# Designs tried in a protein design run: designed miniproteins, single chains, continued (5). Part 98

Each design is a single chain, and the fold is of that chain. pLDDT is the mean over its residues in the fold that is shown.

## One batch from the design tools (miniprotein)

Design m19391
Fold by ESMFold2-Fast:
Structure m19391 (fold): chain A 61 residues (1-61)
Amino acid sequence: SYDDQSQKIVDDYQTTFDKLKKQMSTASPDEQAVLSKQLLDYQHTVNDQLDALHDARKAAE
């Protein structure tokens, strides 16, 4: 279902977010900059996926 798909996206996001935050806490300044960009790009991708799923659900009605 769309709800199951959105829940999986949220769960996967939380796992990846926690992993990146842990890496950032022990990272060098150069690595910190790369990881910060990856986190922002990932947040943007997750929002796009959730929006696309929401639009697909509306279209299926």
Scores: mean pLDDT 81

Design m19392
Fold by ESMFold2-Fast:
Structure m19392 (fold): chain A 96 residues (1-96)
Amino acid sequence: SRKEEEAETQVLLELSKLPPSKRLGLTMQLYLYKVLGEDVEELLEKAKKTLGFSDEELENMKKAAEYLLKAVEALKEEKFEEAEEYLKKAIEYLEE
């Protein structure tokens, strides 16, 4: 829906304000895969092999992506304070 697409885009725009990093890039990719209903396991395996992330770092980025999806749902319901809290938690898991 248009409201869903607007919320998804707003989350991406907020992330684009952060300094570029490998963790941010992978978290954005995980977020996009989840938005599209795609499986993330192959992406996580590639990231482990090519980017040198630990299992703990990958789990944190997966958690960050989950909080980004919660921010989308909160934005769709116009729960702006809740959306801000979820975005804040996602950024904390990025630790960049």
Scores: mean pLDDT 84

Design m19393
Fold by ESMFold2-Fast:
Structure m19393 (fold): chain A 74 residues (1-74)
Amino acid sequence: AEERFAKAREELLKLGVPQELIDTLKAAGVDAFTPEAIKNLAEAIKKGGWQAATLILEVDPETGERILAEVIVS
């Protein structure tokens, strides 16, 4: 879990997602990200709409990990 989040953090930082937002998502209980969620989150930040974004989390029934699957900008 921690290693997966660390890899996602590196990808998000490369896409221009601020460190403070990544830390906020971790504090909110996000354990992992899909590639689609990473791209969607970066796009939402670029468009300035992430504050109104809806985060769609999926729970892996085998591991219990909370996976950010989609970001919808309202």
Scores: mean pLDDT 74

Design m19394
Fold by ESMFold2-Fast:
Formats: sequence, C-alpha cells, structure tokens
Structure m19394 (fold): chain A 79 residues (1-79)
Amino acid sequence: MKEKAEKALKELEEAYQRLRDLVESGTITIEEARELKGRAGNAADEILRVDSGETAQKALELYEEVSRLADEAIARLKA
C-alpha cells in the first residue's frame, strides 16, 4: 500500500501545483479548475483509504487548499 499512497500523494501535489500555475498565469478555465479539484479529491480519497496518520493529514490539508483555490477561480471566472 505504500506505493499507492506515494503515487496518490504525488498526483495530489501535481494537481495543486498545476492549479496554482494556471491561477497565477491567469490562464485557468472553469473546466480546468473543476478537473484539477476532481483529480485532487480522488487522490486524497485514495490516500485516506490506506493511511490514517500524517500522510492522511497532509492529503486533507492539500485538498482543502486545492478546493479553496479552484472554487475561488471558478467564482472569479463566472463573475
């Protein structure tokens, strides 16, 4: 299960970095924000199924940041 948790954490971190890059460059779309939030949610969910310690806490914190950033971006694009 270690390899699955490590892969999922990497996917979550990559989704977060991609989302930040797109927001900072001003090129993000509503579809991209939703897709990246979904990818992060799936990755966090996979980690939570196999870990209940520090890795799970990190995954929840990263997902909360991804969710916040994506929702803020979507709200701005809809305005």
Scores: mean pLDDT 83

Design m19395
Fold by ESMFold2-Fast:
Structure m19395 (fold): chain A 88 residues (1-88)
Amino acid sequence: GVEEALERLERALERARKSGDSLAITTLESARELAREAVETGDRLLVEIAIGLVGIGIGVAKLIGASQEAIDALDEARRALDELLRSL
C-alpha cells in the first residue's frame, strides 16, 4: 500500500546516504518530495516524474561507475515508486 511504498522509499534513501553517493542522495531526496506531494494531492503524474528522475539517476550512476550500493539504493527506490503508483 501507500504507507509501505513510502517506507521502502525512505529506506532506499537511507541506503543512499550510507553509500555516500551525492548523486544517489540528491536524486532520492527529490523523488521523496515528489512522492510525498503525490500522496497529499493524489497526483499520479508526480510519481511518474519521480520514476523518470530515478531512472535517469540509475543511468548516470552506471555511466560514471558509481558504487553498487548507490545503484542498489536507486533500484530499490524505483521499485518503491512503482508500488506507490499502483497504490494511488
Scores: mean pLDDT 90

Design m19396
Fold by ESMFold2-Fast:
Structure m19396 (fold): chain A 85 residues (1-85)
Amino acid sequence: SELLEELLERVEELHEKEKDPSVRLFLDSIGWMIEEALRANDRETAMAVLRLAQKRAREAVKKDPDNEILKETLEALEEALRELE
């Protein structure tokens, strides 16, 4: 899926911009979830994994609402989910 490949690239670019090691590790975990969605054999499974990633990103934004990289990560996941619907 080109959409999920673009989503993964966007998250990897955000990881490069982030300076906080714990936020970077969190972005790595989101990247792994996007890779799992890419490997999924069906759209329902891919969407379930992406919704879980979105939920985790939402909680990360709640804990650090001033972090623009976490906000951009959440927005990217929301955009991808909207296009898959």
Scores: mean pLDDT 87

Design m19397
Fold by ESMFold2-Fast:
Structure m19397 (fold): chain A 83 residues (1-83)
Amino acid sequence: MVDEKEVKLALAEIYRAIGDLDMSRGDYEGAAEAYQKAVDIYREALGEKSPEVAEAYRHLADAYEKAGNTEKAQEWRKKADEA
């Protein structure tokens, strides 16, 4: 049987890796989109207060900061501190 949670975690890890690659390339908007998908999947699979979600929120905040969106960066950083 296909484990839905295992498949979701694998997808979240792939999106995080895509975000990391986009960050290294200077595609900060693409990185934010990829990290946001990873956040959504980690939240669904692990719940909102998991270390993986907190880490994904930090990556998303960093991407928004580099993209010049300080307000969204602050928002996501705050969510990371709460998770």
Scores: mean pLDDT 82

Design m19398
Fold by ESMFold2-Fast:
Structure m19398 (fold): chain A 78 residues (1-78)
Amino acid sequence: SGMAALREAIRQAIFEGALATREADLSRAQLEALAAQIPAVHEELKKGLEEGDGDRVLAAAYRLGAANEAAGRLALAG
């Protein structure tokens, strides 16, 4: 179904965003800047889902994966 395909694409986008951040040699300031995006990314994801904009949803999912990975790296460093 279309919903199953979108769900898998969202999962893949989150994974790819997280992986890119995990593999990147980022400073603390860069990690903090990524983590600070989480509220704005949640709003973009919500809008994309409400408007049925798959491209916006996938872009927001990628950014969410990257931002959450950054937040996790900061939490482990504290």
Scores: mean pLDDT 87

Design m19399
Fold by ESMFold2-Fast:
Structure m19399 (fold): chain A 94 residues (1-94)
Amino acid sequence: MAEGEELIRRGRELIEKVEEMKQRVIDAGLAGTGLSDEEGEKYYKWFQELKKWLETEYGIKIPDTGNAILVVIAKALEVGERLIREGERLLREA
């Protein structure tokens, strides 16, 4: 059914974003002693835009404490896996 296929697509898109998040964290960590002010601003801007997108599209609320990116990664993975599982269930019941 189209509905199940849409849920799987949404979940996979979110998991792809998790891989992007991981790569950005690695890049920031490796460049932590070499990031220019401009590079640090780009990372911060990307992270703020990512938070807004996740809250708007997936309802993922991020606490404004500590290393928020790790919390975002964990929550996004949980939501993505749940969407895929629900989509697979709908396809199996068709």
Scores: mean pLDDT 71

Design m19400
Fold by ESMFold2-Fast:
Structure m19400 (fold): chain A 81 residues (1-81)
Amino acid sequence: MVAEAEAEMARLIEEAKANPEDVETYRELALTGARGGRAAGYSDEEIKEGVRRFMETAASLGLLSEEQAREIAEEVEAEIA
């Protein structure tokens, strides 16, 4: 369900907050979230939107630059396409 994937992404965001200075952690969490969404039966569009929202949230909190967030989102979108 969409709500379950959103809850999982929220959990991954909290885990990222535990290591806010490690940019690699956000990339790994985004990939893990995308794979989890795929396994849960989400569409590619839903997964891409979830990843973008996660990256935008991290950037808005100052944890990533907007460029880093965009690069990670593009890499994950390419992986699931």
Scores: mean pLDDT 72

Design m19401
Fold by ESMFold2-Fast:
Structure m19401 (fold): chain A 71 residues (1-71)
Amino acid sequence: SDPLQKARELIDEADEALQAGDYDRAKKLAQEAVKYALSAPDSQVSEAVGLTVRAIGIQVEAGLKSGEPGA
């Protein structure tokens, strides 16, 4: 299994949840995406960092849109 492919799939699902207004699901999917991105081999570190930043961005946006403290 390619961890970066799984991270991309989770980020796509998180973005869909975010756009649908399902902020709790968007946050959970983005958290899982970070775990997969961080498990990537060193040869893919630049892509793993990019995916991690995007996943954190989804978590922050979901928190802000849901009115959650500590977003």
Scores: mean pLDDT 82

Design m19402
Fold by ESMFold2-Fast:
Structure m19402 (fold): chain A 89 residues (1-89)
Amino acid sequence: SMEALNEELYALYREAYERALAEELARGVPEELARKIARAAAAVEVGRAALRRAEEEGAPEEVLEELREAIRKNEELLAELRAEAEAAA
């Protein structure tokens, strides 16, 4: 069901977010920037999981391309935020 899928993706988001946040804080990244990186990293991981599921279920190519574009945009944001953290270190 759509409810079960949303619950699964939310659990994945929380796990990815908490893991990424802990990793960035352990590296000495300031909390505000660490939280931004964690949100972007979790969005990429959830987006990839959603894309895999859509591919397995035979979703239309237009839906798959929209998911790929959303993942690309979040990957670009994540790269920019990580570059900011590296420059600040």
Scores: mean pLDDT 87

Design m19403
Fold by ESMFold2-Fast:
Structure m19403 (fold): chain A 87 residues (1-87)
Amino acid sequence: SSLQERIAELSQRIQSLLKQLAAAKAAGDYASAAALSEEINRLTQERIALQRSLPNLSEIDQALIDMQEVVLKQGEEYARKLAEKAA
């Protein structure tokens, strides 16, 4: 499949996991929330790598990818904090 198809599939999976994360957090299930956050971070990292491999990236496309890297760094810290609450 094309790179764009793979990026779309990752985006759909991330959206589904974010919905599950919100529900787990609302329920106080920090163990599930931590595991979901780690999976979201892993898929986000994979998506960033694929997006950076795309030819002819515009300045807007590049800015959106850079914003995702900031979110990923914050997401890694967030997953760590959720894991601490689960312990």
Scores: mean pLDDT 87

Design m19404
Fold by ESMFold2-Fast:
Structure m19404 (fold): chain A 73 residues (1-73)
Amino acid sequence: SAEELLAKGREKLRAGDLEGALRYIEEAAKLDPTNMAVMKEAARLYRASLAAGDRALARRAFEIMYESMRKSL
């Protein structure tokens, strides 16, 4: 489920595995694109990626956040 994928994404974020977190959050977004929790976790990944200096990962996280927000309208 999307909830299980988001839970795994949160575990990866907590462990500092940003690429792993992105993978799970992207899969959750594909299963449930209107789930506001996807946008919330993508926003967390975006901030963590910026703090790590990983601009490419931050861009990918921002895209997920933007698409989730747009589809929730």
Scores: mean pLDDT 84

Design m19405
Fold by ESMFold2-Fast:
Structure m19405 (fold): chain A 87 residues (1-87)
Amino acid sequence: MLEELLEQLREAVEAARAAHEAGDYAAAAEHLRRAAELAREIVEKGLEEAVGERFGISAEEAREALLRGAEDALAQADELEALAAAA
């Protein structure tokens, strides 16, 4: 079910962007945490090889990109939560 997970990941990222543009930083943070969960789920299910094939990179490169993306999304979520608390 790689296509479904990739679509859900794309939807979560777009929802985070839309919430951020609307000034809803709390909702943007929640969507980024969901994106991180989905990226980690792809790796946990061993789908990084299929992701690598789809994007023309190695399985190891796909794994590193997904895990780095998840870490970045969680860091951004923490920053957005701080902005929501300050607003």
Scores: mean pLDDT 84

Design m19406
Fold by ESMFold2-Fast:
Structure m19406 (fold): chain A 84 residues (1-84)
Amino acid sequence: MVIDAKKVAELMYKKGFLETEEEKAALEKLLEGVKVGEKLPDEAMVYLSRLDLKNLDGVADDEFLEELAAKLDLESHEELLVPE
C-alpha cells in the first residue's frame, strides 16, 4: 500500500490547506510512491504541518494516516491508500 498522493493533494487544496495549484502539484509529487511506514520528505511536512497534526515525526504510519484522514473529513484512512 502506498499513499494516494493525488487524493491527499486534491483534498488539502479543496479544504484550503493549499493555496495554489502549484502547491497541490508539489505535494502530489513529494508524496508519490511513499509506502506505509516510510519517512515522508521534509518538504512534504511543510505542507502537512498546516493541518495542525499532533505528531509531526514525518513517518507515514497508521497513527499519522488516521489523523490525516480525520483532518480531511474522511471516514477511514484506507481512503488515502492505493495498491502498489
Scores: mean pLDDT 81

Design m19407
Fold by ESMFold2-Fast:
Structure m19407 (fold): chain A 100 residues (1-100)
Amino acid sequence: EVVLPEEVVRLLERYREIVAEGRAAGLGAREIAERLVEAGREEGRLLLGLAAAGEVLAAAGDDEGTLRYAREMLEELRRRGAPEEVIREAEEAIREAEAL
């Protein structure tokens, strides 16, 4: 079981608000995704922002945008020196998604 830090829980709540407000304002999925990435960057949680953006685009059926953010997450993981196994699993998931 993963117990999320309070900061992460609050950021996820903010992400839900960004999505709800963006949809109410008539924003497209890509614009909402960009706002999620920026919120994550501002809070020092860029990987969470990229993941949330990817989920929004996947739910909207934007395969190109979803894969773009998945690749950006992989590059950020490499930049942060994530374990090779984590990098390998992420690369495999992206390849499988691209094959669909």
Scores: mean pLDDT 77

Design m19408
Fold by ESMFold2-Fast:
Structure m19408 (fold): chain A 86 residues (1-86)
Amino acid sequence: GMTVEQARAVGEAAVAVAAAAESTTAEGVVAIAVRRAEELGLDPELVREIGREAVEAAGVALDQELSAEEAAAVARIIGDALVARA
């Protein structure tokens, strides 16, 4: 299982990468979180499922183009959802 510390690390890393991007989509932010989860030895499919669920619950479309600030906010939502499921 994923620990709260690992979930927070994925979320924080996703926020940093999303904030540095010129533009991305909500699906792109989920993909960033999944990649960081893989690097930490976590289940990437579980992180993808939680990330997609969190984005949908927030009312954001997966193909919605986001500014760097909006992408960072979505990454934080994903991180919070991962911590809640840890």
Scores: mean pLDDT 81

Design m19409
Fold by ESMFold2-Fast:
Structure m19409 (fold): chain A 91 residues (1-91)
Amino acid sequence: REEVIRLARRALELAEEAVKKAKELLKKDPNNEEAKRLLEEAERLLAEARAFLEELEAQENPSREDIWRAFALVLRAIGLLIELELLAKKL
């Protein structure tokens, strides 16, 4: 429903922010392996969030499983943003 779509959109926004932050860290330190890893994870999460949002918008009734998937994507994005912030403090 509207809530799960809103949650999936939030996951997409957070994943886009994570990609942006990871790219900014790589501009400051192009050889940083941790920043490269976080960028790859952020890009993967972004692709998953986009695909999931498209899937949800095509469905009439989201399942209970879809609600948990949306929560998992948001939590993964938050965790990734925390890792990026901690890495930024070291650079």
Scores: mean pLDDT 82

Design m19410
Fold by ESMFold2-Fast:
Formats: structure tokens, sequence, C-alpha cells
Structure m19410 (fold): chain A 62 residues (1-62)
């Protein structure tokens, strides 16, 4: 699905920004974030959004 593809790309962007890897379970909260924020393209993602995801994904960090 488009949401799953965007969530995977967004998770990779968070990994790049943080220098950290996240567990497979991290994909679900990223999918929820994409749906809640109505993100249809990676170009819509702001630095603020990446920082918010960083906080949400802290429990999933490896």
Amino acid sequence: SMVEELAKQLLEAVELVTGRKYSEEALEPVKEFVEEKKITSLSQVTLEDLNELRRILEPYAL
C-alpha cells in the first residue's frame, strides 16, 4: 500500500537523522503517523515531523 511504502521511507529518514536502527515494530507507529498527518508524499515531511517521530520511536530503538 502507499501508506506502507511511505512509512518505510519515513522510517529510513528517521534512521538517517538519528544514526540509530529501530525494531520491525516501529513500522506500525510510523504508519499511524502517516495516516494521522495525512502525508501522501515524503516531500511533505518537515524537520518538526522527524523530531516528533524520533520521540515516538524511542521505545523501538535498537
Scores: mean pLDDT 84

Design m19411
Fold by ESMFold2-Fast:
Structure m19411 (fold): chain A 70 residues (1-70)
Amino acid sequence: SQEEQFRAVQQIFELIQQARERHRQGDFEGALELLRQARDLVRQSPLPPSVQASLLATIDRLEAQVRAAA
């Protein structure tokens, strides 16, 4: 349903925002754990392919930034 997709996207963005905040605080392990959870949720959720690809690309970019800063 649209409501299920919306809730999933909302939760994924919340995890990404928490990961960004952890990265800003220098908590690189915490940031990576939140990004892992976000990636798992993207894969588990019935999202349109374009939305899934966009979210995974965002997660991949942030993960690379966190790993480079660690």
Scores: mean pLDDT 87

Design m19412
Fold by ESMFold2-Fast:
Formats: sequence, structure tokens, C-alpha cells
Structure m19412 (fold): chain A 117 residues (1-117)
Amino acid sequence: MSPVEKVKELIDELLASPDPLAAAQRYAPELIEIVKNATLEEVKEIVDLLLDRMEQATPEQRDVLFGLLSLMLSHLTPEQRRAVIERLRERKARSTDPELQARLDGLIADVERQLAR
């Protein structure tokens, strides 16, 4: 199974959970290990998958997914984080959801601040 397919399985199980936050806490270590061993292209696909799920998510699910995305980003190399920022900007540009756009702006600013260190 590809890293992207495994992440898809875990995220789909998380979103189907009656307690998405508790499910995220259980799956976070496995997601981090997958991301740490993923190629740059696989990391981009994983980020696209998370963003796709965020567009269809409830507000509560969105909070959990943004938390996971932030956690995953903290385990990426600076080069991978720069590539992900561009992916986040592309998603923001094509989104019609003002709340999602605002959340993506916040995440981009946080990652850019980390890269400036």
C-alpha cells in the first residue's frame, strides 16, 4: 500500500469516528511516521488529500484536520515545508470558502515564521 493510500485510510477512519479528536490523537504517531518516510511528491499528495477532506468537513472536523496538518508540517524538512506552502497557496487561490481561506492564511503565516528561524 502506498503512503498516500495509508494516510487516506487513516483520515477516512478519523472522519467517520464519533470522536474525531480522540481518533486523531490515536492515529497521529502513525501519520507522523508515514510522513517522515514519504518522498516530496508523496508529502504533496498527502497535503492535497487533507485539504480535499477539509473542504467537505464539518467545523469540528476541520479543526482536527488543521491540527494534524500543523503537526505533520512540524516533522517535515525546510524544503518539504516550502513545497507544502506553495500547495496551500494554490488551494487558497481556487477556494470559494472564506473560512477555509482564512485558516490557510494562518497556517501559511505560521510555517513561514518557522522557516525564517
Scores: mean pLDDT 82

Design m19413
Fold by ESMFold2-Fast:
Structure m19413 (fold): chain A 85 residues (1-85)
Amino acid sequence: NEARKAAEEGAAKGLREAAEKGLITDEGASRTGGLIRENIYDAKSFEEALEAAEKGVEEAVKEGLLTEEAKKIIIEKVKEELEKA
């Protein structure tokens, strides 16, 4: 659906920006992306896609894969893409 695709695209853009700023490693970005995608696959609405993406990045922070600064960038990009959908 559009919401899931938008959330996935936003997450990819946010992960790229965080990597360009040196806030995440390539391995951390790959694993964080996997956690986000796993959480958003069952999302059926705009709200569910946002909540699922937020859950995925929160889990990545808890696993030490992602900093709070990188998390903010990723969620900002997810919100931007969902607003365009």
Scores: mean pLDDT 82

Design m19414
Fold by ESMFold2-Fast:
Structure m19414 (fold): chain A 127 residues (1-127)
Amino acid sequence: MKKTLEEILELIKQGRYGEALRLAMELVKSQIKNEEAKKLFEEAVEKLSEAIEAFINGDIVKARKLAEEAVKLAEEMVKKSDMPQVFKDIALELIKYRAAAISLDGESAKKHKEILQKKIQEAIKSV
């Protein structure tokens, strides 16, 4: 776990966001013991994938709506999950960062990326 968190943080620092986000999603999913919370997280990730597809197809309105739906699903997952708070924070900030980036909200994307990095650093210290 600690080594994976350190790898994610290093990838973010290198600007290798795609690899960092994939590893972070896999790590979060592995920490969810509750099947209902796991399903909500998987649905949030699916909504982000649909948002990216809508964005690529030029449907910015649909992309933003799907990104907002992904954030709501992640918030519900956090409420229903029994995983440690630091992993709840990582999961939520990960989805919020992706949603802001897809929505072209650079300020929110920067903010959530910085919070995500801090939460990963906290997780490294707690493991």
Scores: mean pLDDT 83

Design m19415
Fold by ESMFold2-Fast:
Order: sequence, then structure tokens, then C-alpha cells
Structure m19415 (fold): chain A 120 residues (1-120)
Amino acid sequence: MEELREAIAKLAGAPIAHLDQPMPLDEVEARLREAARQTGRAVIVKRELPDGRTEYVGAAVTADGKVIVLRVTLNEKGEVISAEARTDDGKVFPLTPEEQEAVRDAIKAGEAREAALAAS
């Protein structure tokens, strides 16, 4: 899916916001979808799960005006244990191994940027 590749590329430069409190995934998704539409920018939310896993929810607007939401869960080692994409029309589909690798690399780029900002 070409729109997914564009969304992943935009997420590589996106700011990562941390959630201090539990929030239902559907509410997180709705808020991110609205923010992406209003700003035209990609945005990622990070939350840490009680079992030591990390969940990322990202939203990006493609050149054709579609909003794609990505839900990714990483284990403590940074390995992808689940990844799916959702479109505006409600379609949900799992990411291919190639797309999972691209998302992992995008997340690493965002984390490295935040670490650099914290060090300065």
C-alpha cells in the first residue's frame, strides 16, 4: 500500500508524545486522526504497558488526503510483536514484515531525536 509507505516516512520525523494516564485505544486513535487532519503533520503517542512492553500509536495524512493510523507494540528488546494499520474508511490490516521493519526504524529515529534533545 503506497499510502502506508508515505505515512511511515512521515512518522520517522514526527514528535513523540507520552501518555501519563491510561486512555482507550479508540480515543487515542480518534484524537490523533483529528490532530493529523487539522495540522497536516504526523504525530505519535507512546505509552508503556504494565508488562514492560511499549505501545505506539501514530497518525499521518497522505498526499491524497487520507489519514492512516498505525498501532505498534514493541517488547522490552524493541522487537515488533504486533503492528496494524487503519484507514479512514475503517479498514484494518496487519503490516507485512517489510512494513514492520520500516515502522521500527521510524520509531528508532524518533527516539534518537528525543534523546538528542534531552542531552542538549
Scores: mean pLDDT 73

Design m19416
Fold by ESMFold2-Fast:
Structure m19416 (fold): chain A 74 residues (1-74)
Amino acid sequence: SEDELLGKVAELVRKFAEEFNKILKEISDPEVARKKADELIDRFRKEMLELGVPEEEADRIAKVLRRYFDEKLA
């Protein structure tokens, strides 16, 4: 069901946020942090696609997350 899919997406988002915050808090080297965030965003996009999120939406979300991360490290 769509509710079941939304629940899985919400859990994936929560796990992403935890790992994303860990990168920002624990990694002092901005270049290393960017590489780790890039890997995390790519993995998140792939997992979204595996859950059945449309490719166009997954791509837009990944782009927004990358932009947000770059702005936080500016």
Scores: mean pLDDT 80

Design m19417
Fold by ESMFold2-Fast:
Structure m19417 (fold): chain A 79 residues (1-79)
Amino acid sequence: SLEELFKKYDKDKDGVIEGEELDEAIKGLLEELNLPITPTRIEVLRQLFKLADTDGDGKLTFEEFKTFLESGWHLMPVG
């Protein structure tokens, strides 16, 4: 599940994902969605999650992660 995926990559158990943990979470998400895991796709998703991090602190909370997945098209410059 999405919650299990987030928890798996939250190494510090602090409720946030940052740094290399974010890239691993993105790979796991792509795998769960049955999408190809490519460097370009990982980078695009990293940029979208970075945009969701309004504080710019480099930390992604579970709520931001879930919101992106439920409303990710709002973070994409696509019509």
Scores: mean pLDDT 66

Design m19418
Fold by ESMFold2-Fast:
Structure m19418 (fold): chain A 55 residues (1-55)
Amino acid sequence: SALEEETLARLLAAVDRDPTDVEGLQALFLAGLAAGLSREQVDRIAARVQAHMRA
């Protein structure tokens, strides 16, 4: 849905902005789960966080 895509885009942007803000990222993940993000969308967020940690 449009809401899910918008939520995913906001979460990815937040990861790119501050990947070290663990508390902020956890709050955003909970908001994403509450909005009904798919498993694939959640995996994409996790992959983006891991990419920043490896860079």
Scores: mean pLDDT 73

Design m19419
Fold by ESMFold2-Fast:
Structure m19419 (fold): chain A 79 residues (1-79)
Amino acid sequence: SPLEKKLKELTKKMDQLNDQINQIDAQAKKEIAKLKAQGDLKGAKEVNKQMAFEQASLTAELMKLYMEKKVLEKEINKL
């Protein structure tokens, strides 16, 4: 059905956003570890702050899609 197709598309977008969040986390943790090993505590804090900013934006988008999926699942259950 059109609703089931839309649900699959929403799920795919959510999976892509989760992958992006995980990649940002992994890359930031690697860079933070490197900077800490070099004694650059200020640089490590800046990377952590930038990671939090980028993840906040993606998490907000993910929450929007989650709410859309929840509404769509209720509509499918009415069929």
Scores: mean pLDDT 86

Design m19420
Fold by ESMFold2-Fast:
Structure m19420 (fold): chain A 60 residues (1-60)
Amino acid sequence: ASEAAIKNAIASIKALSAIAALQPFAKALLADVKAALATAPASVKAAYAPEVAAIEAALA
């Protein structure tokens, strides 16, 4: 996956998480982003780790 795809997915998760009925979709996209980041370069992991952690906490 490209960095642009990860960035776009994070933006989509933020938009979906604002709507209660769409939170299951936000959680599914978060799982996909976490899977993509697991295979990403260390620099990309470091760049997005704080945002992923914040979204995960917000959806908990």
Scores: mean pLDDT 75

Design m19421
Fold by ESMFold2-Fast:
Structure m19421 (fold): chain A 77 residues (1-77)
Amino acid sequence: MKLEEAEKLLLQIYNAKKKSPLITDEQFEIALETAAILKGLVEYLPEAAKRLYQEGKLSKEDYEIALRAHERALQRL
């Protein structure tokens, strides 16, 4: 996977979160962990999230969720 593809997919995942306000940050973190494993995003997740945060497309809180999801995903691989 290319980093640009990872950024696009991660942005789509966060856009889905924004449409689902009943999902807690903890529930989303677990969902993102699983999605990252299933979609082969794990290795790209920190850099993709950082770029989206620097572009103003992710909040600081959403960026921190992505970093925690990455740490969890690494423990499951």
Scores: mean pLDDT 81

Design m19422
Fold by ESMFold2-Fast:
Structure m19422 (fold): chain A 119 residues (1-119)
Amino acid sequence: SKAKEEIVEIYQQAADEIISLLKKVAEETGEEVVKEGLEKVEKVLNDGLKKISEASPEEAPDILQETQKKVSDILTETAEKTSTEGAALLVSAQQEISQIFNQALSQINEIIEKAKKEA
């Protein structure tokens, strides 16, 4: 459906922004633990993309929120294992990532609402 295609595009854009932001943190810190954290986040985002692609539009908000929680948990654990400077950068990144997820969730909910009115 058109709604499903738009939801997948919103998710992909959000995931790309998150990955780009965390790549900058990994480059600035130069720490292996931050790079490993990024790889775990990329896996979680890819798993979320697969779930959203296979799910109905109405299931997308729950999948996005679960993905956000998993990403947050990884970043919190990574911040505990990195340097003080790396932890500060990850806390800042986590705030921006939360905003990216919230914007994507808002856009997805709007698409679902429009699809219900046009069906």
Scores: mean pLDDT 89

Design m19423
Fold by ESMFold2-Fast:
Structure m19423 (fold): chain A 98 residues (1-98)
Amino acid sequence: MIDPNSDISILLGYGFGVTLFRQGRYEDAGIMFSDVVDGAIKGGYKNIVERAKKLLEEIAKKQPNNYITWDSLSKIYKYLGDEKKSQQYQRKAEQLKK
């Protein structure tokens, strides 16, 4: 559980996710960005959510069968007010998790 009162924890998680992404470790990067997204949404850090969204969209293109990435994108789009994309990506995550 990410500490919602600590922007430092969220920023460090984002930085680690970027490092993993640059190393081609897309599975680990997706997990790290999932944690970052949960903390950033809870804390209201919209700028971090939008940055993580762009990188998670890249991960989804490289690993389209990773349900964690689609679940995180669903949460992001719901937070940003795109309910249609949120529901589409949630269904995709559920299908891949099975």
Scores: mean pLDDT 82

Design m19424
Fold by ESMFold2-Fast:
Formats: sequence, structure tokens, C-alpha cells
Structure m19424 (fold): chain A 81 residues (1-81)
Amino acid sequence: TPLERLRIMLESYLSEAESKEEMLNALEAVLDIVTEEYPELAPLAREILERSREYLEENPDAPLEELKKKILEIADEVIAK
């Protein structure tokens, strides 16, 4: 399904990120690709990006792996709606 593709791509792309900047770029890239293929996912993609950016701004000292885990948690919560 489109939601399963989004979740798999997020996990894959985020796993390769070696910095917070690369992680944000990976997140934006996945959301852009998925919304091009499935325009109906645009509201979900916007919510994932907004909540992820907010968490990063509030937690500047959080380890990279914790941030990756939190982004996937946010995606899972948004997808579950």
C-alpha cells in the first residue's frame, strides 16, 4: 500500500543518514517522492515533516539515533489515523 511504501522508505533513507542535516534531507526527499507517487498522502507528509522539525528544534542535543527513532514514531502515529 502507499502507507507501507512510505514507512519502508522512511526507515531505509533515515538509516543511511550520518548527521541531523542528512536526516532532515532524507526525510524531505522521501516525503517528496511519496507525495509525487501518491498525492493523497500530502496532508500526512506535511504532518510528519512539521512534527519532526518541531521535535528537532525542541531537542537540539538529542543523539542522531534517538531522532531517527522519534521520526519513525511520529510517522507511525500519523499513519495510524
Scores: mean pLDDT 83

